# Designs tried in a protein design run: designed miniproteins, single chains, continued (3). Part 4

Each design is a single chain, and the fold is of that chain. pLDDT is the mean over its residues in the fold that is shown.

## One batch from the design tools (miniprotein)

Design m8110
Fold by ESMFold2-Fast:
Structure m8110 (fold): chain A 76 residues (1-76)
Amino acid sequence: SASEEEKRKEAKVELLLGSAETLLLMLKTVAPDDPDYIDAFFDRLSAQVVAAVSSLSPEAARRTAARLAALRDTIL
């Protein structure tokens, strides 16, 4: 059903976003003295996550990009 397909797509997006957040928090702990490195890494990670999600739907890709930008503002 559509609701089952929507739930599975949402779960995949949430998994990717949760993984990105965890990696960013870990990097802030390990490399506190190199903010340029963390910014560059986040840019590459964000591009990869958005590219992966765009294979699910363009709408999911747009929402994921917005949430990654919000994560950057919150964590970095």
Scores: mean pLDDT 76

Design m8111
Fold by ESMFold2-Fast:
Structure m8111 (fold): chain A 77 residues (1-77)
Amino acid sequence: VKIPSGEQFLKTVDNLMEEVLKKLGIKKKPEELTNEERNEILLKAMDEAAERRGLDPDKLSAEERLDILLDELAEEL
């Protein structure tokens, strides 16, 4: 999957955030989160997805980590 443009990236992140919140059992809506909380939750989900693939998150770009997470979520949807 190619990294989307800035606007598509934001839409992807919002959709991704809703799914990530469901997976983590967080009862908050994406709209109730600060930008810092959203970034923290998203980074955690991306790191965990990379680790499940046997990859070191520190060696991956943000784009590669996002692609891995999106691939995992697409398989579950």
Scores: mean pLDDT 70

Design m8112
Fold by ESMFold2-Fast:
Formats: sequence, C-alpha cells, structure tokens
Structure m8112 (fold): chain A 70 residues (1-70)
Amino acid sequence: GRVEAVAKTPEDAEKAAAGLRATGAEVVELDPEKGRVVAEGSGSDTRGAAGALGGGKAAGIIEKVEYRPG
C-alpha cells in the first residue's frame, strides 16, 4: 500500500514521517519544504499509517491525506 500526505509546515511533515516509520511503513519520499511525505509498506502497515495521518488531518496539522491500499 501507499500513503501520501501534505502537512502545513516542514516541522509537521518531519513529525508525520517519524510517526509513519513508527507504524512500520517505509517513508520513500520526504520533502519538508513542500510539506510532502510518502510512505509504502504492507497493507496493514499502510492502513495504520493512513489512520494516524487521518487523525493529524482531524487535528488540523495535515492538509490532506491520500491512501491507496495494496
């Protein structure tokens, strides 16, 4: 699976990347200046990652999240 997110600030992007790594997903792209982070991994790892990013969006620190199961 694949999860893509855009954070509001570079610092939030780095925190999102750290959180994604903690869920077992592999961060394949991180561009803090654009707020962009992309993670890939197993279906369960990326589902957990998508849930965590959805929480960040609800909390107002993530602009958008896109989840592609695989």
Scores: mean pLDDT 76

Design m8113
Fold by ESMFold2-Fast:
Structure m8113 (fold): chain A 98 residues (1-98)
Amino acid sequence: MKKADILVIARKDGKAVALINTDLSEEEKKKLAELIKELLLKDPRIKSVKVEIVGNTILVTVEADDGLEAGELALEAAKEALKKLGIEVVKEGLLYEE
């Protein structure tokens, strides 16, 4: 079964960064990144979304009114996207840093 680890870092400046580490193919990483972006852009609480692929890591930068809210929304979108693609989440974490 394909596996992923998720680490989200939430900041008080209204931003959060989700790091999704996967052993997926380039095509699968692109599909996952696109799905995460689509899910986040549908949420009216989200002010901005940036998704980047850096090697085996998908970086999702999200802005909302609060960094913890941005982080929770990013984590849930990542988990939903991974579940839809049949990818197992092995580790997940959400850290709040000011």
Scores: mean pLDDT 85

Design m8114
Fold by ESMFold2-Fast:
Structure m8114 (fold): chain A 77 residues (1-77)
Amino acid sequence: KEKDLKILKPFSEAFNVSPASLLAVAEDIINGKITSVDELPNIYGLDTQTKEKILNQKPKSIEEFVKILEPQIKTYG
């Protein structure tokens, strides 16, 4: 939805992906469709440690998902 796309926009810009693509990945993680690092797409600025952190914390909302990503964009811009 439009609200979720707005929340994801700064992260999509930092990772050089579309907000819609990032939303699709976030929804697949939240819904348990993506459960391993190998299933995650290659995204600029998303290291293996951050991917593992996302999967281990099992975010239940877009807001929880972006909270995990916040330190990453603050480090790399």
Scores: mean pLDDT 71

Design m8115
Fold by ESMFold2-Fast:
Structure m8115 (fold): chain A 101 residues (1-101)
Amino acid sequence: SGLEEALKSGKLGRDVAVAVGRDPNATIEQAVGAGLAGMGGGIGAYLAGRRSNDREAGILGAQLAEDGGREGVQLAPNENGRFGGQAAYKGGKGAREGALE
């Protein structure tokens, strides 16, 4: 399925989000340069949100967005404004919850 290909392609983004997330000085510019498209770790959080075993990537991605690439988590909520569960990158809410825990 296309899901496995997306996961494989996104794995690099997840690993980058994890590595960059460990550097509190990481900025959105570094995240963009690493291929996170200015989402500040939202991709990493999205991948972790889809796979419970990748929760660590989501936490680090959320921390990257908070400390360096804040824009990724601070993106406006989706059209409904309340639903932030299914894809962490859409509302950043799942990633932020994981980081706060």
Scores: mean pLDDT 40

Design m8116
Fold by ESMFold2-Fast:
Structure m8116 (fold): chain A 62 residues (1-62)
Amino acid sequence: SLQELAEQQAAALARHALRQSPELAIQTVLKLHGESPSGARAAIDALRELSPVGEEAEAAVA
């Protein structure tokens, strides 16, 4: 579905941002949270698998 594709793209964006900097990863999640709650959730889950930054990103949207 289009929603599943958007969630996969959100997760990929978050992983790419994390490779550049932790701050960019958190900013990416915050931007996604304002636009798509499901996309932000997918991004947070992807980050949590890779780094403690995922927990920080989840706290930032709470």
Scores: mean pLDDT 83

Design m8117
Fold by ESMFold2-Fast:
Structure m8117 (fold): chain A 113 residues (1-113)
Amino acid sequence: MEEAYNYLLELLKKKGVDEETAKKIYDFLNKFVKLFLGEELTKELLEKFLSGSKDEKISLLRRILVDAYNEGVKEMEKVTEKDLSSIEKSIDFLIKLYESGGLEKLEEALNSS
């Protein structure tokens, strides 16, 4: 658990994200993974998620986040699975999801269900 948090924090800090925001993104992903996979967010699972793994369960998680982001943005700002094809692109996407309010909307849905 701590290893996954430290890994994500390092990646987000490289993009100018502060520790408070990085913790919010981590806490969301941890709840999200537990709800949909019934598993703890490990560093290995996080690396697979960020690297664009073709694993069916991980691909489903990415699709849910992409769909949630796309519902809240204009057509020109919509993303596809290609925008999550690398660790760097996936981190950029998570930052956009947070800034768009999409992460907050998803977190409210997770807490209400």
Scores: mean pLDDT 78

Design m8118
Fold by ESMFold2-Fast:
Structure m8118 (fold): chain A 88 residues (1-88)
Amino acid sequence: IGLPEGLERLHELYKQTRQYIDDLINMAKQGASRQQIYNQLRSRLSSLNPSDQELEELVDGIIREANGEKYVLPVITLSEEEMLAYLS
């Protein structure tokens, strides 16, 4: 289940991945497979020791953005009140 504990970790993974997101999106647009994008993320984020589930969520986000959807982390699934409290 998506958990508050995972939220901070996903933010850490997002910050590191953000530096490479544009390159990874371009790879996906050029026909790179899901597995190729997964392997790139695993290699680049190895120091953060991400789980398979965390890598899959990041790969899903990258592929969705390559298909014209905006990349969104679980944090945006929080209620408006919860988001506002977390940001302030």
Scores: mean pLDDT 64

Design m8119
Fold by ESMFold2-Fast:
Structure m8119 (fold): chain A 114 residues (1-114)
Amino acid sequence: NLEELKKRLEEVREELRKTNPYVGLLYEVAVLVAEAKKEGREEEVMKQIEELFEKLIKEYDERVAEYQKQGRSGPQTPEALEEASLQASAIVMKERKVTVEDLLELYKRYKELE
């Protein structure tokens, strides 16, 4: 569900510091969609991920506007930088129009590399 997806993405913030943020997010989303496919819920889970991404993008835009109002160029704490990295990664995934099919193919490729 959406609350479990939010918790999972919050946990991914620390991992995004250690890896390429976009690749880390893409992998986690691919895992979630592949797990959902086992229950025939891949389209439902993808819709929930898209809704979460739209919320994260909106929250990012609001923070950027607040930073500009305060004369700040961007995030100044490690926590705010991690959050900005996650949101920027979500923007990239949305702009590239990543589909359920793309994520399932990515998951398969990741499993083949194990």
Scores: mean pLDDT 72

Design m8120
Fold by ESMFold2-Fast:
Structure m8120 (fold): chain A 60 residues (1-60)
Amino acid sequence: SMDEQKKLIDEASLIVQDGASRKDLEGTLKELEKLRDEARKQGLFDVADIIDDVINRLRS
């Protein structure tokens, strides 16, 4: 649903914000990868792709 998609996107944003505050790139990437995999398990592939794009951006 749209609400579940928004919840996962908001959670990804919070993970990125917290990780930036803590200066913990590796921990942030691990949390985002878990969230991406959860989105895939729920069949929310568009959300999983958005999270994967965030992961790739942080790695560059």
Scores: mean pLDDT 85

Design m8121
Fold by ESMFold2-Fast:
Structure m8121 (fold): chain A 89 residues (1-89)
Amino acid sequence: SSEQQKQQQIQQANQLIQQVNDIINTLQSRGALTQEMQNLANTAINSANTLINLLQNNGPQQDIQNAQNTMQQAYQQLLDMYQKIALGE
């Protein structure tokens, strides 16, 4: 159902926020956190929160899609940077 899809998207966004916080905490503890990584984390978290709010309030589909895209792009870029550090690159 559309309601089940909405709840799954909200759960996924909340999980992404948790994963971003875990990445940033790990990078900070290693002294490897850059301003670019912090900016990507902030973009991912802000977009995830925007997505959750839009889903909860049945916001416009275009706004939901834009928030989803911004969230996913920022998260993927942060994850790519994190993986390069983990590989010693």
Scores: mean pLDDT 90

Design m8122
Fold by ESMFold2-Fast:
Structure m8122 (fold): chain A 86 residues (1-86)
Amino acid sequence: KKIEIKEAKLTELDSGKVQVTVTLKEKLDEEYTVSVINNGRIVATKSAKPEELTVTITSDLPVEEFKKVEAVVSALNYEPSTFEIK
């Protein structure tokens, strides 16, 4: 089974913190995890329920630290999917 990511975006908040929003094309039948990777390191992770199409994660790192950003979605019995944000 494949996970299909519709979009992932990075937004700077007024606080100078970063919010990453990941949207799937369709619901999964398993709980899933979204991991935010910056420069090859996991900087944030969040679990989501199967019925959720959109996951929002807030990172404590300031926006200027985000250089090469990817979102990875993983779930039991699914092939992981990666989306390049930056």
Scores: mean pLDDT 83

Design m8123
Fold by ESMFold2-Fast:
Structure m8123 (fold): chain A 87 residues (1-87)
Amino acid sequence: SVELSDEEKVEFLKEKLKEEAKKLEKEYNLGVKIEEKPGKITVTITTKAGEKATVEFVVVEDPLAAERANYEKEKEAAEKIAEELEK
């Protein structure tokens, strides 16, 4: 299993932001722009009145990322063992 790199974490966040952006555009008739910068994702929301709100997400090293990845691997291994034992 491959551990998620910082680039993969950014791509995952970007996909989630795109899903929410589509929902906001449909529900509230807002313009949503996602802009990628090195180590940062900027989301700009524009209303019909031309008002803008900007939210910045900073990509930082997550000290729990390795622990979370190990937990998922152990969980998958345990599920496979459980499936084999139920045969």
Scores: mean pLDDT 65

Design m8124
Fold by ESMFold2-Fast:
Structure m8124 (fold): chain A 81 residues (1-81)
Amino acid sequence: SAEEIAKAALEVAKKRGLTVDEEKVREVAERVAQGADPAEIAAEAVRNGDSGMAKAATLVAEALGLDAERAQRAGVEAAVA
């Protein structure tokens, strides 16, 4: 569920000592639960200048066991292309 994804992402942030916008994490988790790609969410956030949303998308990708660095890099590449 979106709530479980958000909770997992927030636990990752806590373990890494990162401050993150909980509302943005929940928004990303809801979109991902509906089938959205975290890398696409990160790319959109970079295009919009929303660093909080980009960080939230990276944390969600990591919590799901995805390669968070590759997801973040793909998002940046898509935004520049």
Scores: mean pLDDT 72

Design m8125
Fold by ESMFold2-Fast:
Structure m8125 (fold): chain A 90 residues (1-90)
Amino acid sequence: DELKEETLARIDDIIEEGVKEKKSVEEIANEITAELNWAITQGLSLEQAKELAEYAVEKLKETYKLSDEEAEKIKKRILEEIERVYQYKK
């Protein structure tokens, strides 16, 4: 729970600072993916990682006015990476 809460706060910071720095959606999505991958190595569950990925994509969709197709592509990419990290974590 504490790790999930910390990771959520870090995702919020990544999005906020990325928007301020005028980063692309792709750059921010890559930073979010890296943060989630790190959290997974620290013990974040697959369910928690998926919830945070969905939260991040929804926030990016709202902020950048992404299409449903663009949002789904980003979500799929993040989820695939999360599942790979979980499979090869140990």
Scores: mean pLDDT 83

Design m8126
Fold by ESMFold2-Fast:
Structure m8126 (fold): chain A 89 residues (1-89)
Amino acid sequence: SMMEEELKKLEEIARKLEPHMPSLEAFQEQMIKNPEDFFYLLSAMFKTLYGEELKTKEELIEFLKKRLENTTNPATKEILEKIIKALEE
């Protein structure tokens, strides 16, 4: 499952990138629609919050795949799968 600490970090990133987004799910939906733009913004935010956690699009995909393997929430699984598919295309 996605840990609550990790969810809080994702929510912080969502708040910084999309301050008027109503939920984390809405933020993730926007990532699915515009994956390249959100990849660059997300990478910059991860550098700020976590250091050099994500250096390439491929590293982001691997990070998301790792989250997918450990996720038990079906809504989160669906969102992660869609983001991964969008990024791989």
Scores: mean pLDDT 59

Design m8127
Fold by ESMFold2-Fast:
Structure m8127 (fold): chain A 97 residues (1-97)
Amino acid sequence: SNARRRAASLVAAAGIALTAAVWYLEQGKRDEAVRDAQIATDLAVEAMRLAGNEEGAKEVEKLGQRLIDAIRQGAPVEEVSRLAKELVRKAIEAVDK
């Protein structure tokens, strides 16, 4: 119960960081977008591990790397936003199990 509450809090923090990453990318601030996407990925991975979901942690880490690579390669903000939403959704679903 306590570990699940902490995991849920980390997923919420990851969601905030991803929202910031998308906002920075819309402002043309790619380095700041990468920084916040990395923070969000690290928070989501920690949430998965606190929830006891090591396979989920690996999937979230892989999705986070895809998100960061997409930002670095100049992917459209819509694609980056889609990947960010997928990461948050996967983290939420994994904690709720």
Scores: mean pLDDT 88

Design m8128
Fold by ESMFold2-Fast:
Structure m8128 (fold): chain A 100 residues (1-100)
Amino acid sequence: SFKENLNLAATALRKGNYVEALEYIKKALLSATAAQRETLISALSSVFGTPITYDSLLVQLNLILSQPPDAREFMARFFLKNVPGGAKALAEALASVAQS
């Protein structure tokens, strides 16, 4: 479910499993209702400090997750470096959305 995928993503972020976290974020986006998608995209825009759209995020996640393992890990880490407050702040935001 949407909420289960967000909680799994938050857990993966806390463990430093960044590729796994992005896979769960993608699964959450694809299984989301329109309202759930809007809530998640709004929360992510806030956490990144910049407007994010569903289409732009999905393109970025697909680009990262389609790479060979070493490049995929590097790109996942680089993507998360763009989060003010880092992986911890993103994990807290995802868990908050899962509980709303």
Scores: mean pLDDT 86

Design m8129
Fold by ESMFold2-Fast:
Structure m8129 (fold): chain A 81 residues (1-81)
Amino acid sequence: DLLEHILKHSSKEVIEEAEKEVKKFEEEGGELSEEERKELLSLAILELLVKEAEAKGLERPEASEVTEEDLFRVVDRLAEI
């Protein structure tokens, strides 16, 4: 599960910030399914981690095609920051 993997490697503060973004999106875009909510939460956490990595001068995780497995690897790498 991508969300479980991200949560394992993310700080509580990042998770709480991402949860706020998900709630804001639901307010603007309407009710999300549990699966859509998990997907959006995962993306929000990754975006926050990428911004932190860029601020520390690390390479942005870019790929021509991003798979779920690639996202797992990106999260593992960013967690080492």
Scores: mean pLDDT 63

Design m8130
Fold by ESMFold2-Fast:
Structure m8130 (fold): chain A 63 residues (1-63)
Amino acid sequence: SIEELIERVRERIAALEDEELRERYERELRWAVEVLENPEASVAEKIGAKLRIIGVELELSLL
């Protein structure tokens, strides 16, 4: 589920030793979660937020 993905990504970000990279990904994840929790956000905006979370997981996997 998307909720399980968000939790996995959050845990992986928290484990990053690079403070600048951690803060950047924390901001990106926060933005995406806020879009998903916003009842006024469009379907397209919510798809974009989900894709960004998937992209962050992929980027973290390549580190």
Scores: mean pLDDT 88

Design m8131
Fold by ESMFold2-Fast:
Structure m8131 (fold): chain A 78 residues (1-78)
Amino acid sequence: AAKRLAERAKKEADELGKKAVEAVTDEEAKKEYYKKLGEHAIKAIETDGEAGKAAVEAAKTAGEEILKAEKEKKLEEE
């Protein structure tokens, strides 16, 4: 159960990052991305306590790596 929850959270974070790539190019879009990521994290914790906490950490790490990559790419384009 916990393993599947963490895998699902990581997949959702990856999909959110890719699907919202265009939205993550602006400051406002980045705020919206983090807001949605936080909502998913809260729901996971509310649903399955400890497993949700582990899923939140995995999703946060994945999301931060995606945003960092996009920021570096944007900086190089400037």
Scores: mean pLDDT 62

Design m8132
Fold by ESMFold2-Fast:
Structure m8132 (fold): chain A 67 residues (1-67)
Amino acid sequence: MSQQQQKQQLQQQINDAILDSPSVDEALARITALTDQYTPLLGQQTAQQLLKQFTADARDSFARLAA
């Protein structure tokens, strides 16, 4: 599987985790766990960048629901 395919799979799992999580804290915990699982496949730099992006996306999604 290419890095692009790994990133797409991680993105899908993160989206599912955000939708299935009742709180931002739970979503962030799931995002961290999923990103950690993909770190050996994507490399540390890419995984850290994606973690920051997914964390920001989750916070934004929950902030919009709270408004």
Scores: mean pLDDT 79

Design m8133
Fold by ESMFold2-Fast:
Structure m8133 (fold): chain A 79 residues (1-79)
Amino acid sequence: MKVKITFKPEKNAAYAKVEYREVGGEGWKTADVTYNKDKDTLEAVIEGLEEGKEYEVRVYFGKSKDNLTKKSEPKIIKV
């Protein structure tokens, strides 16, 4: 299954990433983030999710991939 995560850009952040994992799973996977200029939103498409499972999704913001300044709390999604 495919899920699109949409979220607001963070003020003063130059970098964002989305991480996801199955609830109780090992290791975080990263989804690519794309900026939608027309709506002023960030979008990440997560592919390969199994229907009927729950996933934890979190968002990082920062100045660069090596300088992360903000992390969201994980949100559980059902697919």
Scores: mean pLDDT 80

Design m8134
Fold by ESMFold2-Fast:
Structure m8134 (fold): chain A 77 residues (1-77)
Amino acid sequence: MTVTKTLTLSYDPRVSPEQIEAGRRAGQSLLDNYQGETRSLELEVRDGRLVRVKATGGGTTSDNPSTTVTVTLRVVP
C-alpha cells in the first residue's frame, strides 16, 4: 500500500551539507517507522557538529492519511 509520505527539511544557511544530509537521514528513518501522523525533529548544530536532537509530535492533518516529518536544523553557539 502506498501512502503519501512527505519529508520537509528546514535549515539555517550556516549548516554544512554534511549536517543537512545527517538531518535528512534522521527524518527519513522517522518517516519510515512512523505512519499516519505529523512529527517534527529539531537538530542543533555547533561548529559543524550535531549536539542536540529533540523529537516532537503534533500538527493538523487535513482529512488525508498522509505522514509528514519536518526536520529543523539550527546553529547554536
Scores: mean pLDDT 67

Design m8135
Fold by ESMFold2-Fast:
Structure m8135 (fold): chain A 111 residues (1-111)
Amino acid sequence: MKLSEEEAEKIKEIAQKIAEETKKEKTKEERLETFLKLLVEASTVEGSDWEKALEVLKKLKDTMPSDEAFKTALADILGVEEEEVEPIIEAVEANSPEKLREAVEELRKKL
């Protein structure tokens, strides 16, 4: 998705707020749950929580200079290894709320 400069700035501000709030959580499990909640709250689309979270994740990815930068940012926000967020990146690239749910459930099992 090609964002306007104004939209990109607004999404970057949302991304910063999500990152700051998520990093306040003490455990990796709490960080993941807070992150998902904040993505859903930031969404402007109607649908499932997974559709809402996916929309925001796609917008966040579009503000990043590369897929590698997006992966690094997600790993830092969640306090996990880059390899652990790779299924989430794949779900975003596939534009699949079902794959996003599967990726998150798999990550929950590792925490």
Scores: mean pLDDT 82

Design m8136
Fold by ESMFold2-Fast:
Structure m8136 (fold): chain A 61 residues (1-61)
Amino acid sequence: RPASEEQIRQLALAAGISLEEARRIADFAAGGGSEEEVAARLQAHGLSPATARAYARGLTA
C-alpha cells in the first residue's frame, strides 16, 4: 500500500521536486489522502492535471 522508494524517486524526478517533498506527498496518500487532494498537491508543483491525476491514482491505489 505505501509507495516504494522507486515510485518516490520517479515522482521527484518527473515533477522536478525534492525527494523530501515527493515522500511527503506519498505519505499523505498512504495516510488516507484522496486522489483529488494528492492530484491538487502535484499540480501545485507544476504537473499537468492529467499527469497529476495519473500519479495520484497510483499513489492512492
Scores: mean pLDDT 78

Design m8137
Fold by ESMFold2-Fast:
Structure m8137 (fold): chain A 101 residues (1-101)
Amino acid sequence: SATIAQIQALLAQIRALLARVRSAADADRLAAAVNQLIATALSAKTPEELQAGIAALSEVADALDALAARTTDPELRMELELLAGIVRIALGVLKIVLKNF
């Protein structure tokens, strides 16, 4: 599916961005990519697409938590924690949608 391919492409981009985060500006770029992943996952029309979105967002949430935990910059840490919260809200929505299939 084109949606699954887009989710995988965005996840690869987010993995690369997560490895490079050093500043609030890097976090803004990461947030833009994460928001694209959320929008793509929310556009899912099949259980397989929803499961792909859930898996990708779960990985992103865990990676954001791990990055926030090792960050010593309080501003960057707060931005990463807020972004993880947004990802978890989206993840919750996708899980509810999947249960109704």
Scores: mean pLDDT 90

Design m8138
Fold by ESMFold2-Fast:
Structure m8138 (fold): chain A 60 residues (1-60)
Amino acid sequence: SVQEIRQQLFDEIRRAQLGDWSTLENAEKLLEQLKEANDQASVERFQPTLDLLKERYKKK
């Protein structure tokens, strides 16, 4: 469900903020699932945080 995806995304973002950046790809996938489910409010809220975390931790 959308609520479960939101909770999983929140948990993944929290893990990344604590230094477990390897979860960022899963977080990105969860965010995309929220967009497909038309949960625009959650996408708008989480997208900037996820993008910032990816820039800080994930190697390009």
Scores: mean pLDDT 77

Design m8139
Fold by ESMFold2-Fast:
Structure m8139 (fold): chain A 97 residues (1-97)
Amino acid sequence: MKIGPLSPALEAAVPGLAEPVEKAWLFLYFENDEEGKRRLDRAIEVLNQVTDLSAHADEVAALRQAVENYRTSKNPAKAALDVADAVVRLAEAIEAA
């Protein structure tokens, strides 16, 4: 699944998250798993620096879990899709608030 245009509200709430996740997806499409993993590492770093998304704790937890699953996964393509879905769900939750 391709990550659609991300919400401006997500970029305002979590600056720098959207780009690493989108680029991880693109690099995985071109079978550059090493660069894809580096981009996901950047996404985790950004999430670890976020101080308050308590209203969206379930979506944040799901995204963190999906990213961690990708690092250890036997099926990186599926794990990357799960990361993309988690980003979309977080963006929708932030927009709905």
Scores: mean pLDDT 68

Design m8140
Fold by ESMFold2-Fast:
Structure m8140 (fold): chain A 87 residues (1-87)
Amino acid sequence: APSEAEIRAALEALADALGMSAEERARLFTLLDQALANRDDPAALDALLGELQRLIMGAYARVPNPSAELVALVNRVGALLRGLAAS
């Protein structure tokens, strides 16, 4: 499974690349903390990962011409978050 530090670093890089507001960043990391706290509850974990994915994709939808590097970063973060559910 990916480390918490690896997931946090990837999400921080993604939030920067997506131009997320301070409020969106706070929500992103609050959802991550809740997901990590609920790894033993599959239903709660799935719901929290879904909210994380929706927040990320909402920000991504605001990018008019995403670079190949941004697409790769979004895919990497998605893979790391799916790794939490696949434990």
Scores: mean pLDDT 84

Design m8141
Fold by ESMFold2-Fast:
Structure m8141 (fold): chain A 81 residues (1-81)
Amino acid sequence: SALEKVRRRLESVEAGLQWIQDLIAAKQDPALVLALLDELRRQAEEVRRMAEEVGDERTVKRVEELLAQIEALRAEVEAQL
């Protein structure tokens, strides 16, 4: 179903954010981390659009929280360049 697809995509974005946080903790290349955060942001924006189309307001709110976390991490990593 459309709702199951949105849920799986949301879980993928949450897993991707955790993986990128692990890369940051491991002191990986900041330029690589920024590129991965930009890609994750694009994926999160797609999930938000899908959630809006199916009227899943809870997922929309969760994705907006994830987007805020991505932007905060991006700013922290960019300050290291």
Scores: mean pLDDT 89

Design m8142
Fold by ESMFold2-Fast:
Structure m8142 (fold): chain A 100 residues (1-100)
Amino acid sequence: SAKEQIREIVEETYRRIRELIRENNARSSEAREILTLVALVAQDAADPSATPEQILASVEAALARIRELVARNPDDAVLREAERIVEEALKRIREILEES
């Protein structure tokens, strides 16, 4: 189902961001906030009552906040890479919903 594919994308995105932060030893409050935001999106995606459209909205909200964090920390390459990972996830989710 579309919801299962979206859940897998969100779970993969959470794993990729956690690995990115771990590999770069990123200990900033901003990196922690990004990890928390993506973990909450993964929790929303796991909710059996959540619609694919609600999960999309959660990803969009998380990306908006990540963009604010990146804008305030323009020299932080780890935060910029986290933004790119979430943007890729959002694009894939939109493509799944367009095919449904």
Scores: mean pLDDT 87

Design m8143
Fold by ESMFold2-Fast:
Structure m8143 (fold): chain A 75 residues (1-75)
Amino acid sequence: SPAEMKAQVDALRDAALAALAAARTIEEVEAVARAFQAGMDALYAQTTDEDVKRYIMAALRAFGEEAARKIAELE
C-alpha cells in the first residue's frame, strides 16, 4: 500500500540520517549516500503511486542537503 511504502521510505531515511551523523570521512558520507540512493531507487521501481514517487524524491532531496552539509563540516 502507499502508506506501507512511505513507512519504508521513512525507515530507510532515518537509518541513513543516523549513519550520516556517525560518518567521520567524506568517503563514509558518499557510501551512506550511495546506499540510501540504491534503497530509494528500489522503492521507486516497486511503486506506481505518484504520491509515493514524490515522497521518495522529497526524501532524496532532503538527504542530499544534509549530506552536503556534513561534507562541508568534514572538510
Scores: mean pLDDT 90

